# Designed miniproteins, single chains: the designs that were tried, part 4

Each design is a single chain, and the fold is of that chain. pLDDT is the mean over its residues in the fold that is shown.

## One batch from the design tools (miniprotein)

Design m107
Fold by ESMFold2-Fast:
Structure m107 (fold): chain A 100 residues (1-100)
Amino acid sequence: SMEEIEKKMEEVLRELIAELAALEAEARAQKAPSELVTLLRLTRHEIQRHLENKDFEGAIESLEKAIAHLREHYADNPLAQRAAALLEEALKRLKELEES
């Protein structure tokens, strides 16, 4: 049902928010570039806003943009690579739920 699909999409986004928060904390502890730490925080907040509004289409678009930006500007940064991988896994799960 649509309600069950929406609940699963919400769970994917909540898990991603927690993972990004943990990665942001790790980035701060490792004294990563401030621009990368800020990008992770802003990305997490954008995803949280989409989740609160049940805007799954907007969430998908935000994930696609964030992945592209991380790969374009931070390709050689291990924390950015981990962030992109987390975002891609969430995106894959959301797209699979849309096809249900």
Scores: mean pLDDT 89

Design m108
Fold by ESMFold2-Fast:
Structure m108 (fold): chain A 92 residues (1-92)
Amino acid sequence: SVEEEIGKLFEEIGKILKEFDEEEKKQAEEIADQVADLAEEVMKIYKEEGWEAAEKYFEERLKELKEKLDEKLQEILELLMRAALLKLKSEI
């Protein structure tokens, strides 16, 4: 199920966070907030322009955010974005 897939992604995030220091954990929390904001914008685009436009916007923002982060934070971003996308698809 989508819920089980999201659960597995958060388990992977938890494993990575065990290796993070306090500064990296704060950066991960900031990324989580950015992903939540992005998910809200994607939902707005979906309502106005449909899923294809929303998905394209999501993919473009993922690339932009990823380029600004180191490798460890990129992994957190990718897992959070995958979880957000799965949740959005289940709500649509």
Scores: mean pLDDT 81

Design m109
Fold by ESMFold2-Fast:
Structure m109 (fold): chain A 82 residues (1-82)
Amino acid sequence: GWKLVGEKREGDITVKVYESDDKKTYKIEIEKEGEKLEIIRDLNGNVKYFLNGKEISQEEAAEKFPEGLKLGSELLFEVLTS
């Protein structure tokens, strides 16, 4: 399962960070303008991106959600260093 471990809102962007039960995988959920980007990453540097449930490239995620990705990275760092 996933446990919510962090949440932040900035303007029209909402970011949530979820931690896996084994604490080795994190899901970052970014919502903006009704669109949802999910990022699943592990502590070994593997990363996957999903837009509204469909897998997309890192390039597409960065083009559509540049501010959300920055906010998500900042929140994940805060969670990992708490």
Scores: mean pLDDT 84

Design m110
Fold by ESMFold2-Fast:
Structure m110 (fold): chain A 90 residues (1-90)
Amino acid sequence: VREEALREAERLYELAEEISKQTGNKDILENARKALEYVKSGEKVNEAIRYAGITAALVLKYKDKIDPQLAEEAIREARRFVELLRELAG
């Protein structure tokens, strides 16, 4: 489960980089980066959940300004990532 959460965090970060390039918005990238850092540390899973949730909210905010397929992929990965983090927290 931890390896899976790390892989999903890395995928979400890559998607956030692409969204940041298309929108010019650095907040998406910063929040995705923080979520990845907390997963890598293995500590404060609730902080990782918080930053993953903020990343998902920012993707939804910018959905109409980015490639629709990129938006759908980022939303799916953020949802999967949060679910894995909830399993780690439980």
Scores: mean pLDDT 81

Design m111
Fold by ESMFold2-Fast:
Structure m111 (fold): chain A 89 residues (1-89)
Amino acid sequence: SPGTQKLIDLAKQNEESGRRMEERVRAWRDHSVGELIAATSTGSFNYMTAGDYYASALGDLKKADELYERGQELTELGRRAIEEKRAAE
């Protein structure tokens, strides 16, 4: 249905946004502490939101779980990046 396709598109958009935020966190030397905090929170939220859409639109619980785990991993990666950046200030 058109509604299902919209949910699939939102899932893909959120997953891609999460990946872009993760790339910013990994490139922590090029970003301020504030930018790293924003990228970490936004990216983690995007991965969780993508997981919810995959679960709801497709019943793809395995893909949803992978995205939830990736969101948690990004939160931890961001915490470490922020600490390293604060120490380098």
Scores: mean pLDDT 89

Design m112
Fold by ESMFold2-Fast:
Structure m112 (fold): chain A 94 residues (1-94)
Amino acid sequence: MKEDEEELIKALAELLAEVAEKLGDEEMAEEARKIKTIEDFEKFAEKAKKEGDDLTAELAELAVILFEQAREDKSLKSAAEEIKKNKQDFLDSL
């Protein structure tokens, strides 16, 4: 269970970092890579909002929702695999 939670958090953090890099915000990308807990996503979203990066903030908030949903549904591992599989397609759509 904890390993599956850590795997999903890492997958979501890496997705947020790559989104921030694609948007030209290298500082936010570095901050995203420091995310290790669900509380770190909430702090990251608040920081992004203060900097006017509404898209990155919204994606961080969605990451929290997705994590909680996957935890409730006991689908943490499957959610992490879907994020990893679809990450490049999502980034290419931005």
Scores: mean pLDDT 79

Design m113
Fold by ESMFold2-Fast:
Structure m113 (fold): chain A 76 residues (1-76)
Amino acid sequence: MLEDEAVREALRVAEKAIDSGLTPEQAVELARRTARRLALKKYFDLGLPTEKAIQLADEVARRAGEEARRLVEKKQ
């Protein structure tokens, strides 16, 4: 549930980036950074240990990057 919200926001950012004329690579990178930032903040707010929060946030960022890549490919 929390991961899905971070990924959805990352995909919105990627979509806006492409619509604004950024490259697919730039849109995917923005999505990864956005998802990682949002997930990390939520996990810290939940009181998770730093190591576990980083591990989970990296996993969410990877998923967001993969979904953003599919989204930008679909728009080509």
Scores: mean pLDDT 82

Design m114
Fold by ESMFold2-Fast:
Structure m114 (fold): chain A 55 residues (1-55)
Amino acid sequence: EKKIDGAFRIERTADGKYELQLLIDGKWVPAGVFDTAEEAAQKALELLKAGKVKL
């Protein structure tokens, strides 16, 4: 019934960096900017696993 496929997303910025966005309470919330997409994805998983995403 639930899809976790939309729990986070990463968008590339014009400067070649990657903005991490997390799905919190049904809304996309910016959670940081990283130099690589993999670093952003790892950080997203850590935050979701720890249950500390509260913005």
Scores: mean pLDDT 68

Design m115
Fold by ESMFold2-Fast:
Structure m115 (fold): chain A 86 residues (1-86)
Amino acid sequence: AEEVEKRIEELEEEMEKMLEEVAAASKEEFEKKLQELDDFFVKKGREILAEIEKLGEAGKPELERLKELLGKMQKKVGEVVEKHKK
C-alpha cells in the first residue's frame, strides 16, 4: 500500500514535468510531446492499477487517489492544449 502511494506520487511528479515540456514545446514538437505524455500516462497508470488490484480491499484508498490524480492531470492537459491552440 505505502509502496503504491509512492508510485502514484512519482507518477504525479513525472507528469507535471512532462506537462511543462509540452507547454513549452514549439508548434512542430507539441503533438509529438503530447502523444509521449499520453502514452507514458497510460502505461504507468496501468502498472499502478495492476499493483492496486493485487492489494484487493486494502488498495481502495490508493485506487481513489489514482482516480483523483487521473482527473487532475486530464484537466491540466486540456488547459495546456487550449492555450497552445490560441
Scores: mean pLDDT 77

Design m116
Fold by ESMFold2-Fast:
Structure m116 (fold): chain A 69 residues (1-69)
Amino acid sequence: PLTPEQRERVIEAAKKAIEDAGAKVLDVQVRETPTGVEVRIKYEAPDQDTGNIAAVKAAKAAQEEADRL
């Protein structure tokens, strides 16, 4: 299990990836579940392609950060 500080690093990596892709982070919600932690990031993109790229890059950045912890 991740500590709150480690979880924040994973979230921050995802947010940075979204912004680097050209989208804007609007909201972040964190929910604990029996199988882990669910993080919902709401973002806005100027077009659908940018939004899709942001989602893919965010997932990859979160996974890479989690793998370091």
Scores: mean pLDDT 79

Design m117
Fold by ESMFold2-Fast:
Structure m117 (fold): chain A 99 residues (1-99)
Amino acid sequence: MSLEEAAEELRRAAEELRERARRAKDPVTRTLLEQAARAAEGGARALEAGDLGGALAQARALEDLAAAAEARGDHATAEELRRLARLAEEAARAAGGEL
């Protein structure tokens, strides 16, 4: 996957997470989804700017939010956030030549 494709996927995921946040009944879940959307969008922006360290930092934020979702019993959200974290990390590592 190219950096452009990874950034586009992260932006699309951020929009979906914001939509889910708007529909969330629980304030903690809503805040978690809003934070996840910001991290995904931040990751996309970092990849577009060639800020590989920034992209890795946002991937770490998504992993931390996934752990928080899992601790609350929301395995589906945790799985999605881990997928987004891996996407950002893999794109950043591939661009950095660490493969």
Scores: mean pLDDT 86

Design m118
Fold by ESMFold2-Fast:
Structure m118 (fold): chain A 88 residues (1-88)
Amino acid sequence: MVDPERFEVEVLIALAEIGIAITRNALKKVKNPEVQKKVQELIDEAERYLDKAREALAAGDYQTARENVEKAIEKIREAQKLIDEELK
């Protein structure tokens, strides 16, 4: 069986990837170029944290993997908030 800690991190990475996909789709509705730039920067940061999470997961460092996924999710939430505020 897969290690429970590994499985939890893999699920969190998958959820973060889905969050990025939803955010990228929502970004298509944003017409303000300043907001587009800020959201893209946040998506890029989230992807960098996910890359670090995957590297840590491959190394068996589940604590570092989890911390990096949580940072990625924070960046995704910030990006979604900016999109929601712009689309009001």
Scores: mean pLDDT 87

Design m119
Fold by ESMFold2-Fast:
Structure m119 (fold): chain A 70 residues (1-70)
Amino acid sequence: SPELEALLAEFDELSARYNKIVDEIREAIERGDEEALQKALDEWKKFIKENTEREQELLARYRAVQEELK
């Protein structure tokens, strides 16, 4: 399904962005850089807030695709 493939591609992009933030947190911890860690955690909180609505939209789109495929 093209719609399902589009949803998976969008999820993959979100996962890549999430992994980048996680890498920044990990690197700050490994370096003992508290300022970098705080910035990475603030970016993480912003990402979660921005993606709360996105996650609801993705779930709604997934349910719509499932309804049309059945």
Scores: mean pLDDT 80

Design m120
Fold by ESMFold2-Fast:
Structure m120 (fold): chain A 96 residues (1-96)
Amino acid sequence: GADLLEEAARLAEKGGYWDAVARLTIALMVVAMANKYEKQGKYDESAEAYELAARIAETVADELLKSDDPISQRAGELVRQAAEELRKKAEELKKK
């Protein structure tokens, strides 16, 4: 999840998509918070944080994928994959 968001942020920066860079940075901070909650055994709080990060990522992916620019399209695909992984992680944590 985080690695894909970091690669997407780098591509968005290269393409000048600064709004996407800002939102992806927020998503990365939320993922870091989710990881901290997981390490503390706070699985419900961790799951909620991963779901929030996934929602931010989904919104960014939708916006990036609307562009015909190859850099924007590539960044959007990476963000979409990251969102799917983050949602899966949240569902796994809810079962604990």
Scores: mean pLDDT 87

Design m121
Fold by ESMFold2-Fast:
Structure m121 (fold): chain A 88 residues (1-88)
Amino acid sequence: KIEEEIKKKVDEFIKAGKSGNYLEAAQALLELIEASKDHPELGRKILLENYDKLAPAILGLMLVANSDVETEDKEKAREALKALSLFP
């Protein structure tokens, strides 16, 4: 059940990243990290298994977070990346 929930959140993040909707991608990443917090070993395993699909979306969030204009997308991207950096 928990593994399926984490996989669903991975799919939501990948989908948002592919669509270029980085506000939704940031929110999906926050939800993915939150779902993975209580099961960090399982979360890490699933993230590593999907690294090739996740990496482009994470890079997109990094580019948005470092943009010159302060937007809701930028603020949410920074929040999501900070949460990811604190994930064990």
Scores: mean pLDDT 79

Design m122
Fold by ESMFold2-Fast:
Structure m122 (fold): chain A 63 residues (1-63)
Amino acid sequence: MNEEIAKAVEEKARELGATNVEVEVKEGKITVKFEIEGSEEEKRKRLDEIDNAGLRAYLAAQE
């Protein structure tokens, strides 16, 4: 479960061009560190996509 969520987040971040991607899964929490290039608005949109991918993976695993 947590591994699938971590993989989904990492894969989405890499798809969006993030560099230095580091994903840690702690009980009840996922910590993601990375760098992404672009304007602040573009960065925020990509961050939202990464967060949504993780949430979708979490919800799918709960079903």
Scores: mean pLDDT 71

Design m123
Fold by ESMFold2-Fast:
Structure m123 (fold): chain A 57 residues (1-57)
Amino acid sequence: SMDKEIDEAMDLLVYGVMKAIGISIEETGDASPLIREAVARMHPEKREELEAAAAKA
């Protein structure tokens, strides 16, 4: 897609991730699962890799 569309989509994703992380930390005190999920949503093809890395880390 066009560079402008990608940039705008990334900005929205970052905003959403920050919101989700803030809420999760306030509720559970742990943002790791939310970060993993947010990145997986941004790059679905990397979901499996992210889950494996998070489980090991």
Scores: mean pLDDT 61

Design m124
Fold by ESMFold2-Fast:
Structure m124 (fold): chain A 112 residues (1-112)
Amino acid sequence: DLLLKAVELMRLGKGYEREGDYEKAKELYEEAIKLASQSDSPEALALLAEALNNLGDLYYNKLKDKEKAIEYYEEAIKAAQEAIEKSTDEEIKRYAQLILEIAQKNLEKAKA
């Protein structure tokens, strides 16, 4: 179950980020992106969107790399939109819509 591993990696990444270990958080988010990218299912695309948004936040808020943050937010928006379009599951659609809204607000802030 690659998606369950991606969820666990994201949870661990958030933990390391809170502790100030930004290099470890980055590594864990990048592995979660790699695992979620191996499937084009709506669930995988929604999870990919969350992982990309988290990595974007890490670059913007902690690593102070605005250009990389913008790239990751734009990719998160694309993944979330694709998850919404492909999903027939209302829970997955709601999750993807939430991530889409967050990534769009983050992108607007980063471009300001």
Scores: mean pLDDT 90

Design m125
Fold by ESMFold2-Fast:
Structure m125 (fold): chain A 100 residues (1-100)
Amino acid sequence: DEEEERERRRRELEERQRRAEELTRELSRELAEKYSEEIEKFREMVERIKEGEELSLEEKEELISYAVKVIFASTEYRLSEEEQRIVEELLRELSEERRK
């Protein structure tokens, strides 16, 4: 009922939140380590697209598969705006090809 107790409870809630965030980061690291090869392959394929290389349909599907694993493997790994646009464009192209 005192201001001191309310402040202490607020600090305890903040500590619990920080611990939950830390555990989430640890899980994200473990998943990232498991998918490290796929993360590297994803980056290599993105570089190839940036260099103006045209990927085959199979390679485009692989890139999307790697992108999904990268997103799932790391809540800390944020795709850059450029990487996000490349993935979105490939998803659109694959959707159009599957319809035709």
Scores: mean pLDDT 70

Design m126
Fold by ESMFold2-Fast:
Structure m126 (fold): chain A 72 residues (1-72)
Amino acid sequence: GGGSLFWGLVAKYAALVLGDKEKATEAARQAADLSVATGSPTGASIALEAGEKAGIPEAAKLAQEALDKLKE
């Protein structure tokens, strides 16, 4: 399976290229979960930027919550 970076890039592609909010949100969830599990902010950071730029608040929220958990 892909790491958090892979899922962050999938979220970015789905959000900004495909305009598919459902796929972007699901990919952002995978990126967020794997970022927390691995201690790496990279995938969640990419998913957050993609969610914010595409106006997908559910994707941005999942990514932000993961980044907040990594700071604590």
Scores: mean pLDDT 85

Design m127
Fold by ESMFold2-Fast:
Structure m127 (fold): chain A 100 residues (1-100)
Amino acid sequence: SLEELFEKALELLRELAKQLPPEVAARVNSLIDTAERSKDPEHRVLALYTALLLVEDYAAQHELSPEARALLEEARRLVEEAGNLYMKSLGLPPMRVLPR
């Protein structure tokens, strides 16, 4: 399921990149290519998170189309889920403190 979430997140980020300015799209696609080429799960997750953060930084300063916004929201959800599964695979506790 980690691989499935990771691949789906990469596909959404590639689709989202098509809706972004060419300069931003090129940086996002470069990070996606790095994630796909890496065999190290840590490096793959880090590249995926970096790509998401780059898009979110752009979105904080510029209006996105409704389609691009929907893709970003879904990509964020999948990247967070992939990160949580990666942490769990290392035997580390959840990133969230359980509410009392």
Scores: mean pLDDT 78

Design m128
Fold by ESMFold2-Fast:
Structure m128 (fold): chain A 91 residues (1-91)
Amino acid sequence: MTAEQRAVQREVLELVAELHRRVEENASEEQRERLLELGERPESDEKAREELARLIAEVAGIPEEAVRALFEAAETLDRAALDKARELIEA
């Protein structure tokens, strides 16, 4: 892992922590149950991944594109994906 990739990973973890905080503060009991159910689905379940991103976005009060960009940044460690996610989350 390069120094740049490690920097991206650190920032991804910080944004993930922020989204987790917003979910804990704002999610209803029903939304929490659905998030847990979706989180248990295999990563290969594209439909479950799309629903998960949508639900996180709704609860966190951010665009769905922000959550998708953050997922991409976490998977690829791509700086551009991270920057897009941060900009949309912090808007």
Scores: mean pLDDT 81

Design m129
Fold by ESMFold2-Fast:
Structure m129 (fold): chain A 57 residues (1-57)
Amino acid sequence: KPTAEQLLAMALGGREAAGITYTPEQVEALRKAIEAKLKEWEERAKTDPWYAEISPE
């Protein structure tokens, strides 16, 4: 089950390889967006058994 921190690290790694530098504000915005998406998947998993099987966290 990937965590928001792991997903953020993967996203930042790809952009840094392309020579793009993020500001602290951009990093926080990405972290919050990832956390919101994971929370949405967890909520769907509670109501739909199919999502419960494939939901990461």
Scores: mean pLDDT 67

Design m130
Fold by ESMFold2-Fast:
Structure m130 (fold): chain A 99 residues (1-99)
Amino acid sequence: MIIKLSEEEKEELNRLHERIDEAVRNLLAGRDVEAAKATLIAVFEERGYEVLDITVTPERVTVVLRNPKGHTVQVTYTVKESGELLSSVLDLDLEPAIE
C-alpha cells in the first residue's frame, strides 16, 4: 500500500501555515494558549478542515485534522533558532502493517 499526499493539499497546508505563524508562535511562547488554540481551530475550520486535537509542547505544536475527503492528517509546527517556522504533514488513516 503506497500513499502520497497530493501537491495541491501540501500547498494549501503551507498557505495555512503562513496564516497560522502568529498563533503557533504564541502557543510556543506560552502566551494565551487557549485563545491561540481557538484561533488555529477557526482558521482550519474556515478552510473546510475539522480540528480533532491540538497538542502544545515548548518544541512543537501538533494539530490533528480531518480533511474534506475524510482523511485524518497530522500537521506538526516547529520553530528553528533562526526564527523560521517549519511544518510537516503525516497521514494517520493508513495503518503501517495490519492484515
Scores: mean pLDDT 69

Design m131
Fold by ESMFold2-Fast:
Structure m131 (fold): chain A 95 residues (1-95)
Amino acid sequence: MTVDEALSRFEEVTRKLIELSKDPRVRSRAEDLREQVRRLADLAKETGDETLLREIEVATRVAEYSLTLSEDDMYRRLLGRIDTLNTLITGHESL
């Protein structure tokens, strides 16, 4: 899977999550996750690091799983993924 293919799949899933959720906290976290994944995609293209591509795939799976959860559980899961991705991005930007 290319970075652009992974990003496209992620955008499709997160769009569905935003459309189905009526909780502003969930929508806010979904938008934050989109921003983090776009940053990961840019870094993956710049570095060629396959681990960043895998993290985009994991973010897609988290978003897909979140569609089956309650709004509160969805919010907590999205928040945890954002924190993980932010740490990864910050680490790459510092190196």
Scores: mean pLDDT 78

Design m132
Fold by ESMFold2-Fast:
Structure m132 (fold): chain A 93 residues (1-93)
Amino acid sequence: SYEEKLKKAKEILRKELKSLAVGRLRLYLLNEEEVPEEILREVAKELDELAKKYNLSKEVVVEAFVEILKEELHVKDEMLEELKERLLKILEE
């Protein structure tokens, strides 16, 4: 069930998460730079909207997003773990 929800979330995000904020976040990660709070909040808002639209938990959507970034970008796991924690913190506000 969780693995099926995660797979569904990844498919949704790959299709629908194509904003300028997501593009900018990816560039910061590739440059090994800290993602600005403003960009994180824009991405978190988009993730929250998709979670609500598709009846997915915030945790599943954030995990799916981080897994997509890990698969598509050659960035350090530490950066992805920090990103996950920061996104979850914003979404829990």
Scores: mean pLDDT 87

Design m133
Fold by ESMFold2-Fast:
Structure m133 (fold): chain A 66 residues (1-66)
Amino acid sequence: MEELRREVEEFLRETLPPAEEARAAGAHSVEELIAWLREEGREELAERIAEVLEAQRRGYEAELAA
């Protein structure tokens, strides 16, 4: 999970220039990146990236339920 997250951050850093724009670009670019990876046949990588994002939401939801 953390290694995959780092790979995504490095990939975005190579693709997206500044850190400040990374947040705005990340929200839209990550979803587009996942869709693009699925179309390119990189389904496993796209799925793992989606799982990382889902895990983040699931953790937040669990804290609210507690």
Scores: mean pLDDT 55

Design m134
Fold by ESMFold2-Fast:
Structure m134 (fold): chain A 68 residues (1-68)
Amino acid sequence: SMVEELRKKTEEEGLKAGEEAMKRAEEEFKHLPEWIRLMVGLAEGTEAYMKVVIEGEEEIKRKLEELE
């Protein structure tokens, strides 16, 4: 379905955004202990991923409203 295709695209973009955020955190916090870097990386990556997912669901909502 169109919704499934849009969600797959959103997932791929979200994963990419998360990976980039984790790389930035690794560079920024390289002076901190490894476990802190891991926690910050997960937090930053999760936040970036969720932002893309939320925006993707908003786009799907708008497209569904267009069909009404």
Scores: mean pLDDT 84

Design m135
Fold by ESMFold2-Fast:
Structure m135 (fold): chain A 79 residues (1-79)
Amino acid sequence: SKLIEEAEELIRKAEELIRQARVSTPRQAQLLLDAAEKLLAKAREIVGQIKDEVEKERLMKRIDELEAEIAALRAELAA
């Protein structure tokens, strides 16, 4: 499905930005995490359109896990 491919591409890009944030300065990390959150928001909209419930659940779980990772990294940057 084109929707699955598009969602997976956005998720992969968000994962790369999170990876870059981990080795960046605090200011640069915040900007990278902001960009990752925007990509995950777009992925969530696309996943909402997927008719395959199993694939939808799998992709939504990946998005939720990455959003939790962003939240944890933001908390570390604020400490």
Scores: mean pLDDT 90

Design m136
Fold by ESMFold2-Fast:
Structure m136 (fold): chain A 86 residues (1-86)
Amino acid sequence: ETKAKLEQEEKRNLARQMIADMRKLDAELSSEDAAREGHIHLYVRMIYQLEKMKASPEKQKEFEKLIEAETERVRAILAADKAGKS
């Protein structure tokens, strides 16, 4: 009972965080294509976070690496956009 409620709230928090991060990207990025690419990586990161919640301990470590990779891709997009605008 309590666990199911916590899992549902965590899913909602992940969705809110994804939307907030997407809005930050839209504000920071000058390129529509760069913003779309960033949105895709943020969406995929959320999918990995959701999958991690129901995964085995071994698979959770795999999803953590995938989540970190998507975060780094978003950072790379931001850095590239800023460099191109410099």
Scores: mean pLDDT 81

Design m137
Fold by ESMFold2-Fast:
Structure m137 (fold): chain A 78 residues (1-78)
Amino acid sequence: MEKEKEEKIKKLVEEARELYAREPPDAAGVWEILLELKKLGAPEEVIKEVWEMGVDAGVRAVEAAVRRTVEERLRRRE
């Protein structure tokens, strides 16, 4: 039982990594993975690792969104 739980946690971490690699990252999918990790009683370190993976992905997504918004506003003023 413990071994199966550990394997599920590792698989969820890998899935979160793939979702974060998307542009834009699949925030809804990652949120579901975090909920499943909490339900499985994953260690805080594992949850922190998944969240830290999202820092770079989140920064990238925010930068892209801000750039797009600025460009759209500038075009509207032209």
Scores: mean pLDDT 72

Design m138
Fold by ESMFold2-Fast:
Structure m138 (fold): chain A 96 residues (1-96)
Amino acid sequence: MREKLLENLENAVKGFEQALKDGDVDLARTFADLMIEIVDEIIKLAKEGKVSKEDLQRVINLLERAIKSAEDAGLTDIAERLRKALEKVKQVLEEL
């Protein structure tokens, strides 16, 4: 469960980066929505004690990578949404 969500998040970030390289902004938005959905599921598991601090640090690193890619592409709305997801993960990490 946990390992599959982390793998799915990494794949969503890669898909997001590829969509940006292809200039497909609509596909990039779809991958950003998927990333946020996966992050919300990881947060639920973390609150249940099923996700480690190391796993949450990996999520933080993946989100920071996606945020930078969104900012570099001028997608400020996507970057803001991903940054809000990042702040939620950081808050959960501090509470563990």
Scores: mean pLDDT 87

Design m139
Fold by ESMFold2-Fast:
Structure m139 (fold): chain A 74 residues (1-74)
Amino acid sequence: ASAAEIAAYRALAIGLLRHELAELERQGKATPEIRELADRAVEELRRATSIEEIEAVVRGFAREVHALLAQAEA
């Protein structure tokens, strides 16, 4: 993939992550742990240099958020 394609995919991934965090905040489910996880995921996305790295960060974030939501109640 080109640098422009990677940058575009990264921007979309960060946008999607922020949208999901905002939705969780609206539902009262954005715990401090979920917010910290989101901040870390955004930092990892900003440092990602390939589509594969971006996808790995997105999958990891989704898995951890689902695990935290199963354990924490708002």
Scores: mean pLDDT 82

Design m140
Fold by ESMFold2-Fast:
Structure m140 (fold): chain A 94 residues (1-94)
Amino acid sequence: GELEKEYEELLKKFEELKAEVERLIKELKEQGKYEEAKKVEKLVLEAEILEGLARIQYALGKKFNDEELIKKAIELLKEAIKLLEEAKKIAKEA
């Protein structure tokens, strides 16, 4: 349905942003900017926790045909993406 499509599109965006941020972290470390890299890594870890929670809510929503759980998964994944966008901004401003 539309909710599953939205979740899949957001998951793809999350994975693409995460890969980009991980490349930026590597560049920061190569430049000796370890404190900035650490700050960005903390945001990535927070985003991964939210994405993990989103996966659990999505799996439960699919298993029990519960649209409210799928909507909660979408909200958690949107929050995870916002953390990755913040991480990307910090990395680029470093």
Scores: mean pLDDT 91

Design m141
Fold by ESMFold2-Fast:
Structure m141 (fold): chain A 60 residues (1-60)
Amino acid sequence: PVKVGETVTVDVSSPKDEVTEDGVRQAMESAKEAGVKLKLNISGTKEQQELGEKAQKEME
């Protein structure tokens, strides 16, 4: 289990469907509610990487 204040790194890739901005935002909100710091490693198309980076910056 992750302790409060620890950093969790998550690899996010395109599964069968595209990664959505709402999905990234929900993941970061859940991490914030749990009291952990989230880092996302996004793989996939350039558009998906830019979308995830934008959502991450908006949530920080």
Scores: mean pLDDT 62

